# Ledger of designs, part 44: designed miniproteins, single chains, continued (4)

Each design is a single chain, and the fold is of that chain. pLDDT is the mean over its residues in the fold that is shown.

## One batch from the design tools (miniprotein)

Design m13498
Fold by ESMFold2-Fast:
Structure m13498 (fold): chain A 90 residues (1-90)
Amino acid sequence: SLEGVKARIENLKLAADSAVKQALREIEKATTPEQVEEIKARVEKFRDLLMAELDRYAAQADEEGRRLVNEAKAEIDKKFDEVLAQIDAK
């Protein structure tokens, strides 16, 4: 249902926000290049998992649900692009 899609999207957005905040806290404490690369790899893997879940919801959604999923993907991608840029600047 559309309401089910909205609830799932909201949960994934909260998961993305939590992951971004955790990564930023971890990067502040990172003292070696190896720690930075490990944080980056975990962030990229988590992004991929979130995108896969959003694609799964889109496959079962109507046109409006797919539109909402695509908007959520763009929002989540922007957040992950921003945190990855901060990691790369370390």
Scores: mean pLDDT 86

Design m13499
Fold by ESMFold2-Fast:
Structure m13499 (fold): chain A 71 residues (1-71)
Amino acid sequence: SMEEEEAAAVHLALRRLAAEDPALAEALRESNPEVTVERVGETTYRVTLRSPVGTVVELVDAEEALELQSL
């Protein structure tokens, strides 16, 4: 469902950020970021994490995100 795809996309975006930039991921976690999810393609979602410490935008494939979430 779209809700499952959106949740999976957010989860994968956060996991990618934590792997690539753990310091920024920690700062965002502590700042209670505003999360926006927008469907930009058939299976592609844009996840935006906005906070006082910065804004992060990730483009996520929902099929990949759902497969990783099932693990």
Scores: mean pLDDT 79

Design m13500
Fold by ESMFold2-Fast:
Structure m13500 (fold): chain A 97 residues (1-97)
Amino acid sequence: NAISAFREEFLRRVREDPAGAREELLKNLDSLTLEQLAAIFFFSVLEITFVKREGRELTPEERAQLEALRDIAVAAGDKFAEQIEKWLREFRKKREE
């Protein structure tokens, strides 16, 4: 299924309910695939970068969305890094045996 559909649904959830989207994602981090973690991290960073590049004053709603995206990006990024480290350790061990 198209990565664009996943991106649109993710960003829609954050826009409609930033606090709820953050809570749901943080609660379910351990159930996400590496691809989902990478996608969530990447889309969160891109959205934050786009909003910051405009340089305008943010509405309270936009500020709440950015705070949720920052928390989501940090959590997803940390979990992705942890999973990649485990994968690299297992890969090295298999090659040495």
Scores: mean pLDDT 79

Design m13501
Fold by ESMFold2-Fast:
Structure m13501 (fold): chain A 119 residues (1-119)
Amino acid sequence: SIKEKIEKEIEELEKELGLKKETVEKLRKFVDDLSEIVKEFIEIFKKLKPEEQRELLEKFAEAVEALLKGDYEKAEKLFKEMGLSDEIIEKIKKLVTSLKPLEVKLALKIMLKVILEEL
């Protein structure tokens, strides 16, 4: 299950980085949203040809960079171009507006690791 993989990655990051209980609890609160985001990304990716899969990964990297810079308009445009649903884009917006910068970076790292494991 993608949810189980996200929970496991949170546990590994807690041990690796010595995360505060408050940070871990914040990340755990978003496990369901993160799972749905990752699931939709993987479903889109698996339907694409190899060349299109590379383009999707490049757009995802650009969208992540835009989110980390606070360029939410650019990130939303890239997510739409990738074929993510409005529902999933709203979950991403909720995530980045509800979490502190470090927590956003950790959530994105968790998503990236789980996505790469499923590819």
Scores: mean pLDDT 85

Design m13502
Fold by ESMFold2-Fast:
Formats: structure tokens, C-alpha cells, sequence
Structure m13502 (fold): chain A 87 residues (1-87)
């Protein structure tokens, strides 16, 4: 559990660096790995990374759902995966 969250955080940090470098394909791939989402979502995630307003709206919607759940590491990872599946 804790090891998987630490690994997810490391992958998210790498994804952020790739995004800053303009390597959106690598950023998308690392985000999918961080949350355990299927690689088939890569194109949808690439489209979302080019539309930050849509991503912000989805984050706000899922934040409201997350607020109703206990703040466990498992729930944080599950919410991240749900966000990716809604892209």
C-alpha cells in the first residue's frame, strides 16, 4: 500500500517534468502508470492535457466525491484512476 503510493508520487513527479518539457506522450504514459489506468486511455489523456479547462472541471467534480470518502491512500489512488477513466 504505502510503497505503491510512493511509487505513484515518483511517477507523477516524472510526468510533471515531461509535461514541462513538452513531451506530452511520455507525461500521459507516466500518469497512466501512476494510477494503474490502462494504456488504451493514452489518446484521451493526451487530448485532455491539451484542454486544461476540461481537466480542471473533472478534478473539481471528483474532489466533491472524494470529500465524501475517508482520506485513505487507497481512496486517493482510486479517485485518480476514476479521473483518468472519465477523460
Amino acid sequence: MDARLAEAQALLAEAAKAYEAGDLETAARLLLRAYGAPESLAEALLAALKDPERVEALVEELAEKAAKLPPTKENVLAMGRELLLRL
Scores: mean pLDDT 70

Design m13503
Fold by ESMFold2-Fast:
Structure m13503 (fold): chain A 80 residues (1-80)
Amino acid sequence: SPEEIRREAMKKVAEVLKELAPEYNEKIDELLEKYLAGEISEDEFIEEVSKILSELPVEVAEEIREKIFEIEEERVKKLK
């Protein structure tokens, strides 16, 4: 279903962040939990991810953005 595909993409985004920015694991887990519970929108989740990326070294932030782009491209293909 489209909802399952969206949820799986956001879970993958969270896993990338947790792997490459482990210092944010607790915050990322809380944000993902709120998203999956419907307490925050996908847009709000992405806004919080963008804030985390702004606090990271440029090289780490760019690697995460690249992986998020790959996740979004795959999500778009599955939703067609």
Scores: mean pLDDT 84

Design m13504
Fold by ESMFold2-Fast:
Structure m13504 (fold): chain A 62 residues (1-62)
Amino acid sequence: AEARRRERQERVYKALVENKKETITYRELAERVGLSVGTVRRLVRELVREGVISEATLEKIV
């Protein structure tokens, strides 16, 4: 389900871009996008691998 994976990736990316805090937890991010913490961690790694988010953005997730 490539289309569903991309949709979830976009939701995670949007939540990260809309984050006005210095840091965000994986739990808070999961709550915002309605996914499990494990799923969000995997999607964040995919976004970094694909170059969609920067290493600086990854450092904001604790």
Scores: mean pLDDT 76

Design m13505
Fold by ESMFold2-Fast:
Structure m13505 (fold): chain A 70 residues (1-70)
Amino acid sequence: SMEKLKEEIINEGLEFGRELLKRNPDASLREVAFAVTKYILDQADKNKLSQDELSEILDRVMAGLRELYA
């Protein structure tokens, strides 16, 4: 389903962000967000996601990445 695909992309994006921060604890939110956004854009293109679906994924992933810096 589309809902399952969106959750998978969100979970993989957040895991990628966590892995980047683990490898470089000094990485800024901006640097991690940039790398994760590139991953999400590639997934959106491959899966032909709408702008609204992409926006929802980006919003949720950015919220999760901000929690890593709280």
Scores: mean pLDDT 88

Design m13506
Fold by ESMFold2-Fast:
Structure m13506 (fold): chain A 88 residues (1-88)
Amino acid sequence: SLLDELLEGLNEILSDKSLSVDQKLQASIELLQSYLARSTDPEARAVLQQAIRVLQDVLDDTSASDVQKLAVMLAVSGELFVLKRKLS
């Protein structure tokens, strides 16, 4: 499914030791935007839009630590996993 591919892609970004935390946030935002453009389901679109906003907000927060940034990325992955369960 599209959600399985998205979750796998996010996990690959999170596991990439060559990327900084900010680069992981940017790559995750870009991945989510590409899936939003291809999604027609209203509930999936709403969750993807919220995830993009939350990741963008923490990326733009100059006071946010790398630990806080990673925690937000993990929370977004969790919300997408919950969405996958609802659509099953």
Scores: mean pLDDT 87

Design m13507
Fold by ESMFold2-Fast:
Structure m13507 (fold): chain A 78 residues (1-78)
Amino acid sequence: AEVEEVRRLVEELGSEDPATRTRAARALGELARTSTDPAVLRELYKAFGALAEVAATDESPEAREAAREALEVIIARS
């Protein structure tokens, strides 16, 4: 897991394609589950606001669910 990967995935949360947003949210959640790198975990914490916006407002149910799951993992790791 890499800090630059987290940043790229955060950009993809803003994609016009719902499938891209859903995949990005799932990938952020996976990094939160599997990463042991403190730098990656800190970068995920910075992504919290973007994930919260997707979870609250995204038109895609899959994107909202993926973002909620990612947030739950990040909260549990904090």
Scores: mean pLDDT 85

Design m13508
Fold by ESMFold2-Fast:
Structure m13508 (fold): chain A 112 residues (1-112)
Amino acid sequence: MEKEEKLLKALEAADAVFEKKREEYREKYGGELTLEQIREMLEAAKKAMLEAYPELDEETLDKLIEATLKALEAKKAGKEAEAAAHRREAAEYAAKIFGLPLSVFLETLSAS
């Protein structure tokens, strides 16, 4: 379907931008990325997605980014239960954007 094709192109564009910035920061700062660097990478990926698929809900994308960053911050602080809760929130927002079942999205995240 045309929506699935647009979504795939948006995901490919986001992945390309995210990986490019990840490699740039890895070369410049070493292997561990700061939360600020990850935020910048996610914001750049969001911009690439919206350029490829302008009909995506920007507010839900912002909530997905914030939930992802909160999950990473909680994990870094050793707060595993809070990290799991924020990962679930991120998966729910992603399911709304991408139309994927929550279970499929959680399986994809656990494989990465």
Scores: mean pLDDT 76

Design m13509
Fold by ESMFold2-Fast:
Structure m13509 (fold): chain A 72 residues (1-72)
Amino acid sequence: AEEEARKQSLAGADKFMAKGKELEALGKKDPSYYPRAYAYYQQAADQYKFAGDEEKAKEAEEKAKEMEEKMK
């Protein structure tokens, strides 16, 4: 059902967000992890948008932007 798909997207987004945060922490010692953290945060934002969680989607987008700035 559509509702079940949204629930799965929310759970998937939470996992992508957690992986992004883990990679961000690793990026402090090895900057090569920042592009990977960025990718996971973008995936989390997309999944949160599909799930209808606009607040968490914005949080994930802000984290992706932070990673983008660190990649400079």
Scores: mean pLDDT 82

Design m13510
Fold by ESMFold2-Fast:
Structure m13510 (fold): chain A 99 residues (1-99)
Amino acid sequence: SMETLKKMAGAFYLLAEIARERGDFKTAELILTILRERLGLSEKELEEALEFLKKNTSEEELEEIRKKAEEIIKEVRENTTDEEIEEAIASIPAEFAAL
């Protein structure tokens, strides 16, 4: 449903915010680049999606989403170099432009 997709977009935007809070600006930039360039979501749409998630998700469920987000960020940083993240970010606009 459209509501489920809005919650998912909000959760990915929250993941980027948590990455920034932990000082992982490269992972945050990668997530934001994917959301903007590949999914075509504006900053306003991402903010609206995050607000929708917070309004339509219990405090307990939101805490669980935050914990899963921290695990994902940790997994990325344990298995990916800064150079690989930078290469991924650089490739996204070129691949999207080819479509």
Scores: mean pLDDT 79

Design m13511
Fold by ESMFold2-Fast:
Structure m13511 (fold): chain A 74 residues (1-74)
Amino acid sequence: MTPEELEAQRKVIEDLKQLKKLIDQGVFSREQQEQILRSAKGALELAKQLPEPLPELLKALEDFIAYLEEKLSK
């Protein structure tokens, strides 16, 4: 894995943490949260196809998806 690939994966993990904070703060509508969930599921499938995916990236995406699915189920 190149340093650039490692940095890119770490940035996604930090972006997910920030998104969760904004969702918890009520910044996004339900429709926007549903769009974010679809995007997160797509990102997880792409991350699984990386040559050297960080285990913490896969876990962060899976945890974020589970969090948002639970929140949207009410």
Scores: mean pLDDT 82

Design m13512
Fold by ESMFold2-Fast:
Structure m13512 (fold): chain A 89 residues (1-89)
Amino acid sequence: TFEKIAKLVEEEREKLYGRPFKVGTPEGVVDALAALPEEAQKRIFDKLTEEQLKLVKEMVDEALARPLPPSQRERLNRVKELIDEKLKE
């Protein structure tokens, strides 16, 4: 669910930066997830079910449908690649 994904992103951000982090919107969750290191993204994906991974992919696809800076678009495309790799396992 959105809440589970948000919590996992918040936990990885807090671990990385040593300070509390909160996201209240699906867009904020996707942006924060995309800004995490690949290792942290993989740890989150390891804790998600196949259905939850597909939901994250849908949220990323929705974000990619909007006008975005090139660097943010690149980060979101990398998130999609990691999810696709995980779904093949």
Scores: mean pLDDT 80

Design m13513
Fold by ESMFold2-Fast:
Structure m13513 (fold): chain A 93 residues (1-93)
Amino acid sequence: SEIEEERRRIEELQRRSARGEPLNEEELHRLALAAFLGVDLAAAVIVKKVSGKEIGKYASEILDVALKRKSEEDREEVFEEIEKTKEKIIKEI
């Protein structure tokens, strides 16, 4: 499937990055998505062409929450917001 092919591309980029190879902006964007969403969900998002504006909005919401938190208890809230964002993205796929 196209999702499995994109997953393999992301995994190869992760290996190249681990070797210290220079990556272009598009490749870095794929790695950033994989770091944020996990490889499987990042591959699905890329293949299904989920709106970059929608993803950017959710990323901004998570960043705003993280910047307002200062305790270990607040860390669990940030984790829960990330998981909720993943669920919202899955529903858009």
Scores: mean pLDDT 66

Design m13514
Fold by ESMFold2-Fast:
Structure m13514 (fold): chain A 62 residues (1-62)
Amino acid sequence: GAMSEEELKALIEEVDRELVREILETGKQYSNEEARQILLDRVKSKVPEENLPLVEKLLQEG
């Protein structure tokens, strides 16, 4: 079944934390748009398709 909004928020936070850590460790520089796209793609790979509109909404409003 679909993940709850709370579960999605927790997953987004975890994926974002790992992405930030990777950027700091590698010295890679991404624009805000590039970083958002990477975060979205990584979260999308971990959630059911039915949750995608909510993921996009949460990332726009964070």
Scores: mean pLDDT 78

Design m13515
Fold by ESMFold2-Fast:
Structure m13515 (fold): chain A 87 residues (1-87)
Amino acid sequence: SAASPFLQEAMAAKLVLELHETHGARTAEEARAALEAEIAAARKEEGITSLSAEEQALLARLIEAVAETAARYTLEELRALVEEAEK
């Protein structure tokens, strides 16, 4: 079954915090750019020159969820979401 909205939000929050720690991303646009850069680097390392429509849709949804989460919450609120989910 699909992950609950709470778990989806917590996973997005964790990724936003990791992008902040690794790339210094603090805004929705910076989080989006950082994630896109990581995806591009991973694709280059793996030799992936094309993605299926399903894979493109999945990545687009992930990028948007991360950007929306970064826009909605402060770093303190993001840490609280992750800490609650990891209890």
Scores: mean pLDDT 81

Design m13516
Fold by ESMFold2-Fast:
Structure m13516 (fold): chain A 73 residues (1-73)
Amino acid sequence: ETREQLLEQLEQARATTTNPDVLTQLEIARLFLEGDFEAARKLLLEALKSRYTLSQEELERLKKKLDELIAAL
């Protein structure tokens, strides 16, 4: 499965849902596939913060781990 095929599948999924949580998940996946890791990271952290009561320290740990993973790519 290619990046282009995954992007097409994400576009079709976006057309079939109005659920904000699902739309956020699809947008995060799209940003990763397009190589916009910084925007994907920000959106993921905001979604996690909204869904879970994460402390500032927990958010900073997640940022650091995501930055390490992105740097390893």
Scores: mean pLDDT 70

Design m13517
Fold by ESMFold2-Fast:
Structure m13517 (fold): chain A 58 residues (1-58)
Amino acid sequence: MSFPLSEEEGRALVEAARELVEEAKRTDSPALWAAAGVMAIAGEIEGVDVSEVREELR
């Protein structure tokens, strides 16, 4: 297991999750929505603010 994410690493995680959300919106892919959700949950566990991504997942 890696240590908790740094603030910069957390931002990269949120950015990657947002790219998955945008692709999911374009392709209407449940798998991409699920992948973005998993990344958001992982970010929350590591103490990253993923509220913006969670709002997109509504």
Scores: mean pLDDT 74

Design m13518
Fold by ESMFold2-Fast:
Structure m13518 (fold): chain A 86 residues (1-86)
Amino acid sequence: PSPLERFFSAVTDPSREPTDQELEDLFRVLDKDNDGRISVAELQEFLDTLGLDLDAAAIVAEVDRDGDGYVSFAEFRAAFRAHLAA
């Protein structure tokens, strides 16, 4: 599986679809400086805290369709819904 798929499987219950509120709560945990976007550094810190051997830059690259090096809530939500549809 891709780094993004491994990340989503680790942070959510694969037996149920998360609510929009649960996705917002997760995004707020990841968005440590509260700028409305997730940086590679913020995501890497979160992955390290969970003990996940995943590359945050690879995950951001899969979600970041605009190529700005950040993940907005809209991109995060869309990527998560795409993961659940697979």
Scores: mean pLDDT 74

Design m13519
Fold by ESMFold2-Fast:
Structure m13519 (fold): chain A 88 residues (1-88)
Amino acid sequence: EIVLSEGAKLNEKVLNSKLTVTLETETEKVVTESLLELREAVARLIGEGKFPLTIIVKDLNKTYVARSPEEAEEAVAEIEAAVYESLE
């Protein structure tokens, strides 16, 4: 969702914040350096049906394993929430 005012400014900082995430499937490994890149890479892998999808967030010391589009979207939402909390 598009958030206006202070929320929009925070969202821009969140999306462009440096966050190294490693995405692993059976056929490829992708390293993303921002939440925007993470969103784009996860959307692509979901679209290609690449499961299980392992999401490794070294800076948060967290690892997620998604077996469905819903689980992948939930993992991304949790990562975004953690980054939002870190910036507030």
Scores: mean pLDDT 73

Design m13520
Fold by ESMFold2-Fast:
Structure m13520 (fold): chain A 60 residues (1-60)
Amino acid sequence: MLEATFEINGAKVKVTLEGEEISFEGENEQGKKSAEQLKKSLEEGGERSREFLIGSLKLA
């Protein structure tokens, strides 16, 4: 399991990777908006976006 919190321009988003499941949780108002956008991007980007994100989380 990998868990990381990112903060960019005041938006706090918690990202959890457990096995093959990726979840995003906003910790503030801006983070909630960013989390929804990340979920949509992952769904629309397919396998490539998923692999990129997992790789990035493993390097963080």
Scores: mean pLDDT 70

Design m13521
Fold by ESMFold2-Fast:
Structure m13521 (fold): chain A 62 residues (1-62)
Amino acid sequence: GPRLEEAARELHRRESEVVRRLNLGEISAEQAEREGRALVAEIEKRYGVTREQLREAMLRMA
């Protein structure tokens, strides 16, 4: 639904920012992993969606 799609788009956008910072050497791989996990937890809470629903939605957007 629209809420899940919005959650997946926000997650993708913000994960892309973390990956960009990692690729530029601004953060370590360990920091990127921590930020990624925290981001997924934040999106789950804010949108009321599960990690599995987010994964499935992102796969459908590809």
Scores: mean pLDDT 84

Design m13522
Fold by ESMFold2-Fast:
Structure m13522 (fold): chain A 63 residues (1-63)
Amino acid sequence: GSQFLAEAVEDVRTVSPGALDLKKGDRVLVGKEDDDGYWYVELLSTGKLGRVPKSALRKLEEV
């Protein structure tokens, strides 16, 4: 599918507008893979939306 679940493999702390802070172990729904190596995600625990580096995420399952 075009969306999938992923988990943060490390803490992510950002300073950029539209970027999302994550804690290691946070679960996200990936809705869009951007061409610049960032994914647009929803943090499931809070509903917050933002961009995170794809290297900080591990795919959990295809949907």
Scores: mean pLDDT 78

Design m13523
Fold by ESMFold2-Fast:
Structure m13523 (fold): chain A 100 residues (1-100)
Amino acid sequence: MKQIVEVEALVETSKYVPDQVLRMSMTINGVKVSIEAEIKSLSENEVLLRITLTSDEELSEEQIEEAVEAALNAVKTLVKSEYGVELTVKSVKKKVTKIP
């Protein structure tokens, strides 16, 4: 079984961040999670962040929350490292889909 978690976040930035796609992976409680994060610039100080988390195993609600938080923190860390920019998450929408 495959599970997909889609996260859409409105993010305030201290500086302009260009459109980009980041790909990474992590392990949550022994489950491998693949992450694709799309950064869409809305203005000099706002970004729309779309994160897709994919797992071949079913994650609990607690594990999904942990994975989402870890993914957001990973994006913040990478953007700070690459651009020296701080990200402030303003709003988050989440959708969970389970594929047989």
Scores: mean pLDDT 83

Design m13524
Fold by ESMFold2-Fast:
Structure m13524 (fold): chain A 87 residues (1-87)
Amino acid sequence: SAEELRERMEELIEEKLRELREELKKLGFSDEEIDRLIAGFRQFAELLMDGIIRHGERHNIPVEETLRFFEEILEAVKRKVLEEARK
């Protein structure tokens, strides 16, 4: 269901946020800076999730394909944030 898909996507967001927080701490960012970056990533991920769920429902896209696509985008964005943070 769309509700089960949303819950699984929210779990993926929390996993990526946890990984991002740990990597930013290793790079020497302050808790305040980390919280700001995490908030921005969360906002983006939640907006993306809503759009992907609506698209999947309209086009009857399989749940596993929707989750894979969502995870790939979140992982790519996480990597880009860390790449910029290392500069």
Scores: mean pLDDT 86

Design m13525
Fold by ESMFold2-Fast:
Formats: C-alpha cells, structure tokens, sequence
Structure m13525 (fold): chain A 61 residues (1-61)
C-alpha cells in the first residue's frame, strides 16, 4: 500500500509540473492518503488545496 501511495503521489507531482504548478511531495502524498488510494479522488483533493481545477490535473496526467 505504501509504495502504491508513493507512486500515485509522484505521478500527481509530475502532472502538476506539466501545467506549471509546484507542489511538495508531502502535500501530494496527503491527498492520496485522504483519497484512500483513489487517483481521481486524490486529484480532486489536491486541486482544492492548490486552488486549481481537478480537470487540469487529469488532462496533464
């Protein structure tokens, strides 16, 4: 479970970098943990925290 969370967090960070947004690993990882490992839910949580659209993260992913 831990390695899956870490993988999703890393991919979210990569997607955010594609759209010019920098985020800490801790912030991305917290979003994944709060989502229960759900990628879509993690994107929604992270988008709310960063004040961006989840769709922008999804399209960059």
Amino acid sequence: MQSLIDTIADRLIRALKKIGVEVSYDTAKDAVIQSGGSLKRAMEILAEKLGIKAEDIYNAF
Scores: mean pLDDT 79

Design m13526
Fold by ESMFold2-Fast:
Structure m13526 (fold): chain A 58 residues (1-58)
Amino acid sequence: SAKSMIETSRKYREMLESTGSAEETERGEQILKDGEENAKSYEEYLTARRQAAAEAAA
């Protein structure tokens, strides 16, 4: 799910930030951005699927 993708990326970012390394913090921020983009694409896919199913049922 989109929520799981964002949650996983956020937890990974928090883990990297906890190391105290500026490099790891920056990497964690990039991972979160990538996770959010992937979650958005997945949500759009699910929305299109639901819409197609609703149209087929009408």
Scores: mean pLDDT 72

Design m13527
Fold by ESMFold2-Fast:
Structure m13527 (fold): chain A 100 residues (1-100)
Amino acid sequence: SAEIEELARRIEDLVLRLLILAADRGLISDQEAQELASAVGAALKAVFDPSASLEEIEAKLRAAVAKAREIARKSGDPEIEALAEELERTVRELLELLRR
């Protein structure tokens, strides 16, 4: 689905922007960056895996959002918090499409 591909790309873009901003401001460790990147990669791989259940996809997407929100909360940076909030909204929209 073109809409699913567009939302997945938006998720990748938001995560990349969050990671770059957090790294640039010294607000993220290499381990936290790797954990978020890994969680997002696993979630998006599941979205495009025909053998993955909706429950697995939801769990992985929610785990990725939780990790981004944890990083944003620890940062105390309003711009990073805004990116994590936009990521959560984009993931909710993706989940609604996947539940069709």
Scores: mean pLDDT 90

Design m13528
Fold by ESMFold2-Fast:
Structure m13528 (fold): chain A 67 residues (1-67)
Amino acid sequence: SAEEDARRAEDLAVLAVIYAGEGRADEANRLLQEARRYAERSGDPRALESVANGRRKASELAGVELG
């Protein structure tokens, strides 16, 4: 469902930020790519915004552009 896809996107974005903070940039990048796919499938603008915010924060923590 759209709600399940939106929730999955948010959960993956949060996990990506955690992994980026731990120096696990490659794993963070894969999680952000998956989060974006779920957010797009959900059609929920809030899920897309959550992923975009997660990508920005993860990129800052990793010191490189992710997503």
Scores: mean pLDDT 88

Design m13529
Fold by ESMFold2-Fast:
Structure m13529 (fold): chain A 86 residues (1-86)
Amino acid sequence: SAAELLARLEELARKAEEALAAGDYETAKEYLRELLDLMEVPEEAKEAVLRQFDAAIAGDLSVKAPEEAVKAYREAMERLNALLEA
């Protein structure tokens, strides 16, 4: 159901943010991958987001959450909320 999908997306996003805050970037990447899969993000876009995440980890000691992944999650949540209100 839409409610079950929304709950799973919220849980995965929360866990990804917690892992990022803890500096556990490998766990954060796994949750981001699952989140993108649930959102049915096209493989090309999913690969681009995950590649940017890998590059950030390799190139910067102060790794930040990929802005694209956070934005995609928020846009998906807005769409799901609109569907639940209809």
Scores: mean pLDDT 67

Design m13530
Fold by ESMFold2-Fast:
Structure m13530 (fold): chain A 95 residues (1-95)
Amino acid sequence: VSRDELIDQFQQVLKLLLSLADSRGDPEMRQEIAQLGQQLIDAIRNNEPASVIQEILDQIYDKALEVGKGDGLYRGLAYLLYTGMKAGIDEYAKK
């Protein structure tokens, strides 16, 4: 997986997370997730350490869980998306 392929995959996942936040009617949390998502993509583009990229992803996951509070299905989906993105970071960090 190339850096550009990882970025494309992450942009698709972030678009889905933002769509889910929109469905919950929380524009403030949506904007926070969007800002963190941009920081995540920029960190990958700038070849930041995997630890920095993971820290940003952890913040996105925490915000997604807050948006999905009281909704087990939403939180389950957020967890699956988070674990997929984390696996992508872990593989990208391996050489």
Scores: mean pLDDT 78

Design m13531
Fold by ESMFold2-Fast:
Structure m13531 (fold): chain A 100 residues (1-100)
Amino acid sequence: SKELLDEVIEAVEDVLEKISEYLPPEIAERVEKEVKELIEEAKAGKISPLEFLERLIKLAEELKKLVRESDLSEEDKEIVETELNRLIEYLKLVKEKLKK
């Protein structure tokens, strides 16, 4: 549904805004671009809501790996990983509800 899509987009945008302060600019720009492209594909109906959620989860997991391998402080890594873990769990719950 459009309402569900809008809620997911808002949740993703909120998390990106919160973590962008901690991310290296190069990583932040790349992630923002990939998220924007996924949102536009979902809005255009080029991907299903289920595929949109699966691709967002995968992108968040890949971002966690990049953060772990980065030169960020351990404190900043913990902040970013905590926010990403919360987002991933939220997206997984939404995905399970869509399968029912």
Scores: mean pLDDT 85

Design m13532
Fold by ESMFold2-Fast:
Structure m13532 (fold): chain A 79 residues (1-79)
Amino acid sequence: SLTDILTDSGIVDVSTAQQITDTFGDHPGSANQAAQAGYLTEEEAGAVDGYITSQQNGDSSSQSVYQQGLQTIQQQRDS
């Protein structure tokens, strides 16, 4: 679920991830809508929505999205 993806990647806490999912849903583009509302960065939303899109299409890109999410967080931390 979007909540699990957001919390597993460490982008937001469980409560914030739940609020995002409850507000914007668990669809491709949900994380991007959350970014427009100020809950996520555009880079974080892109990584998460990419994962959701791959899940919908049956692609196995979980490791790639997870790694991109971690890199985004590290870049944010190092900036």
Scores: mean pLDDT 69

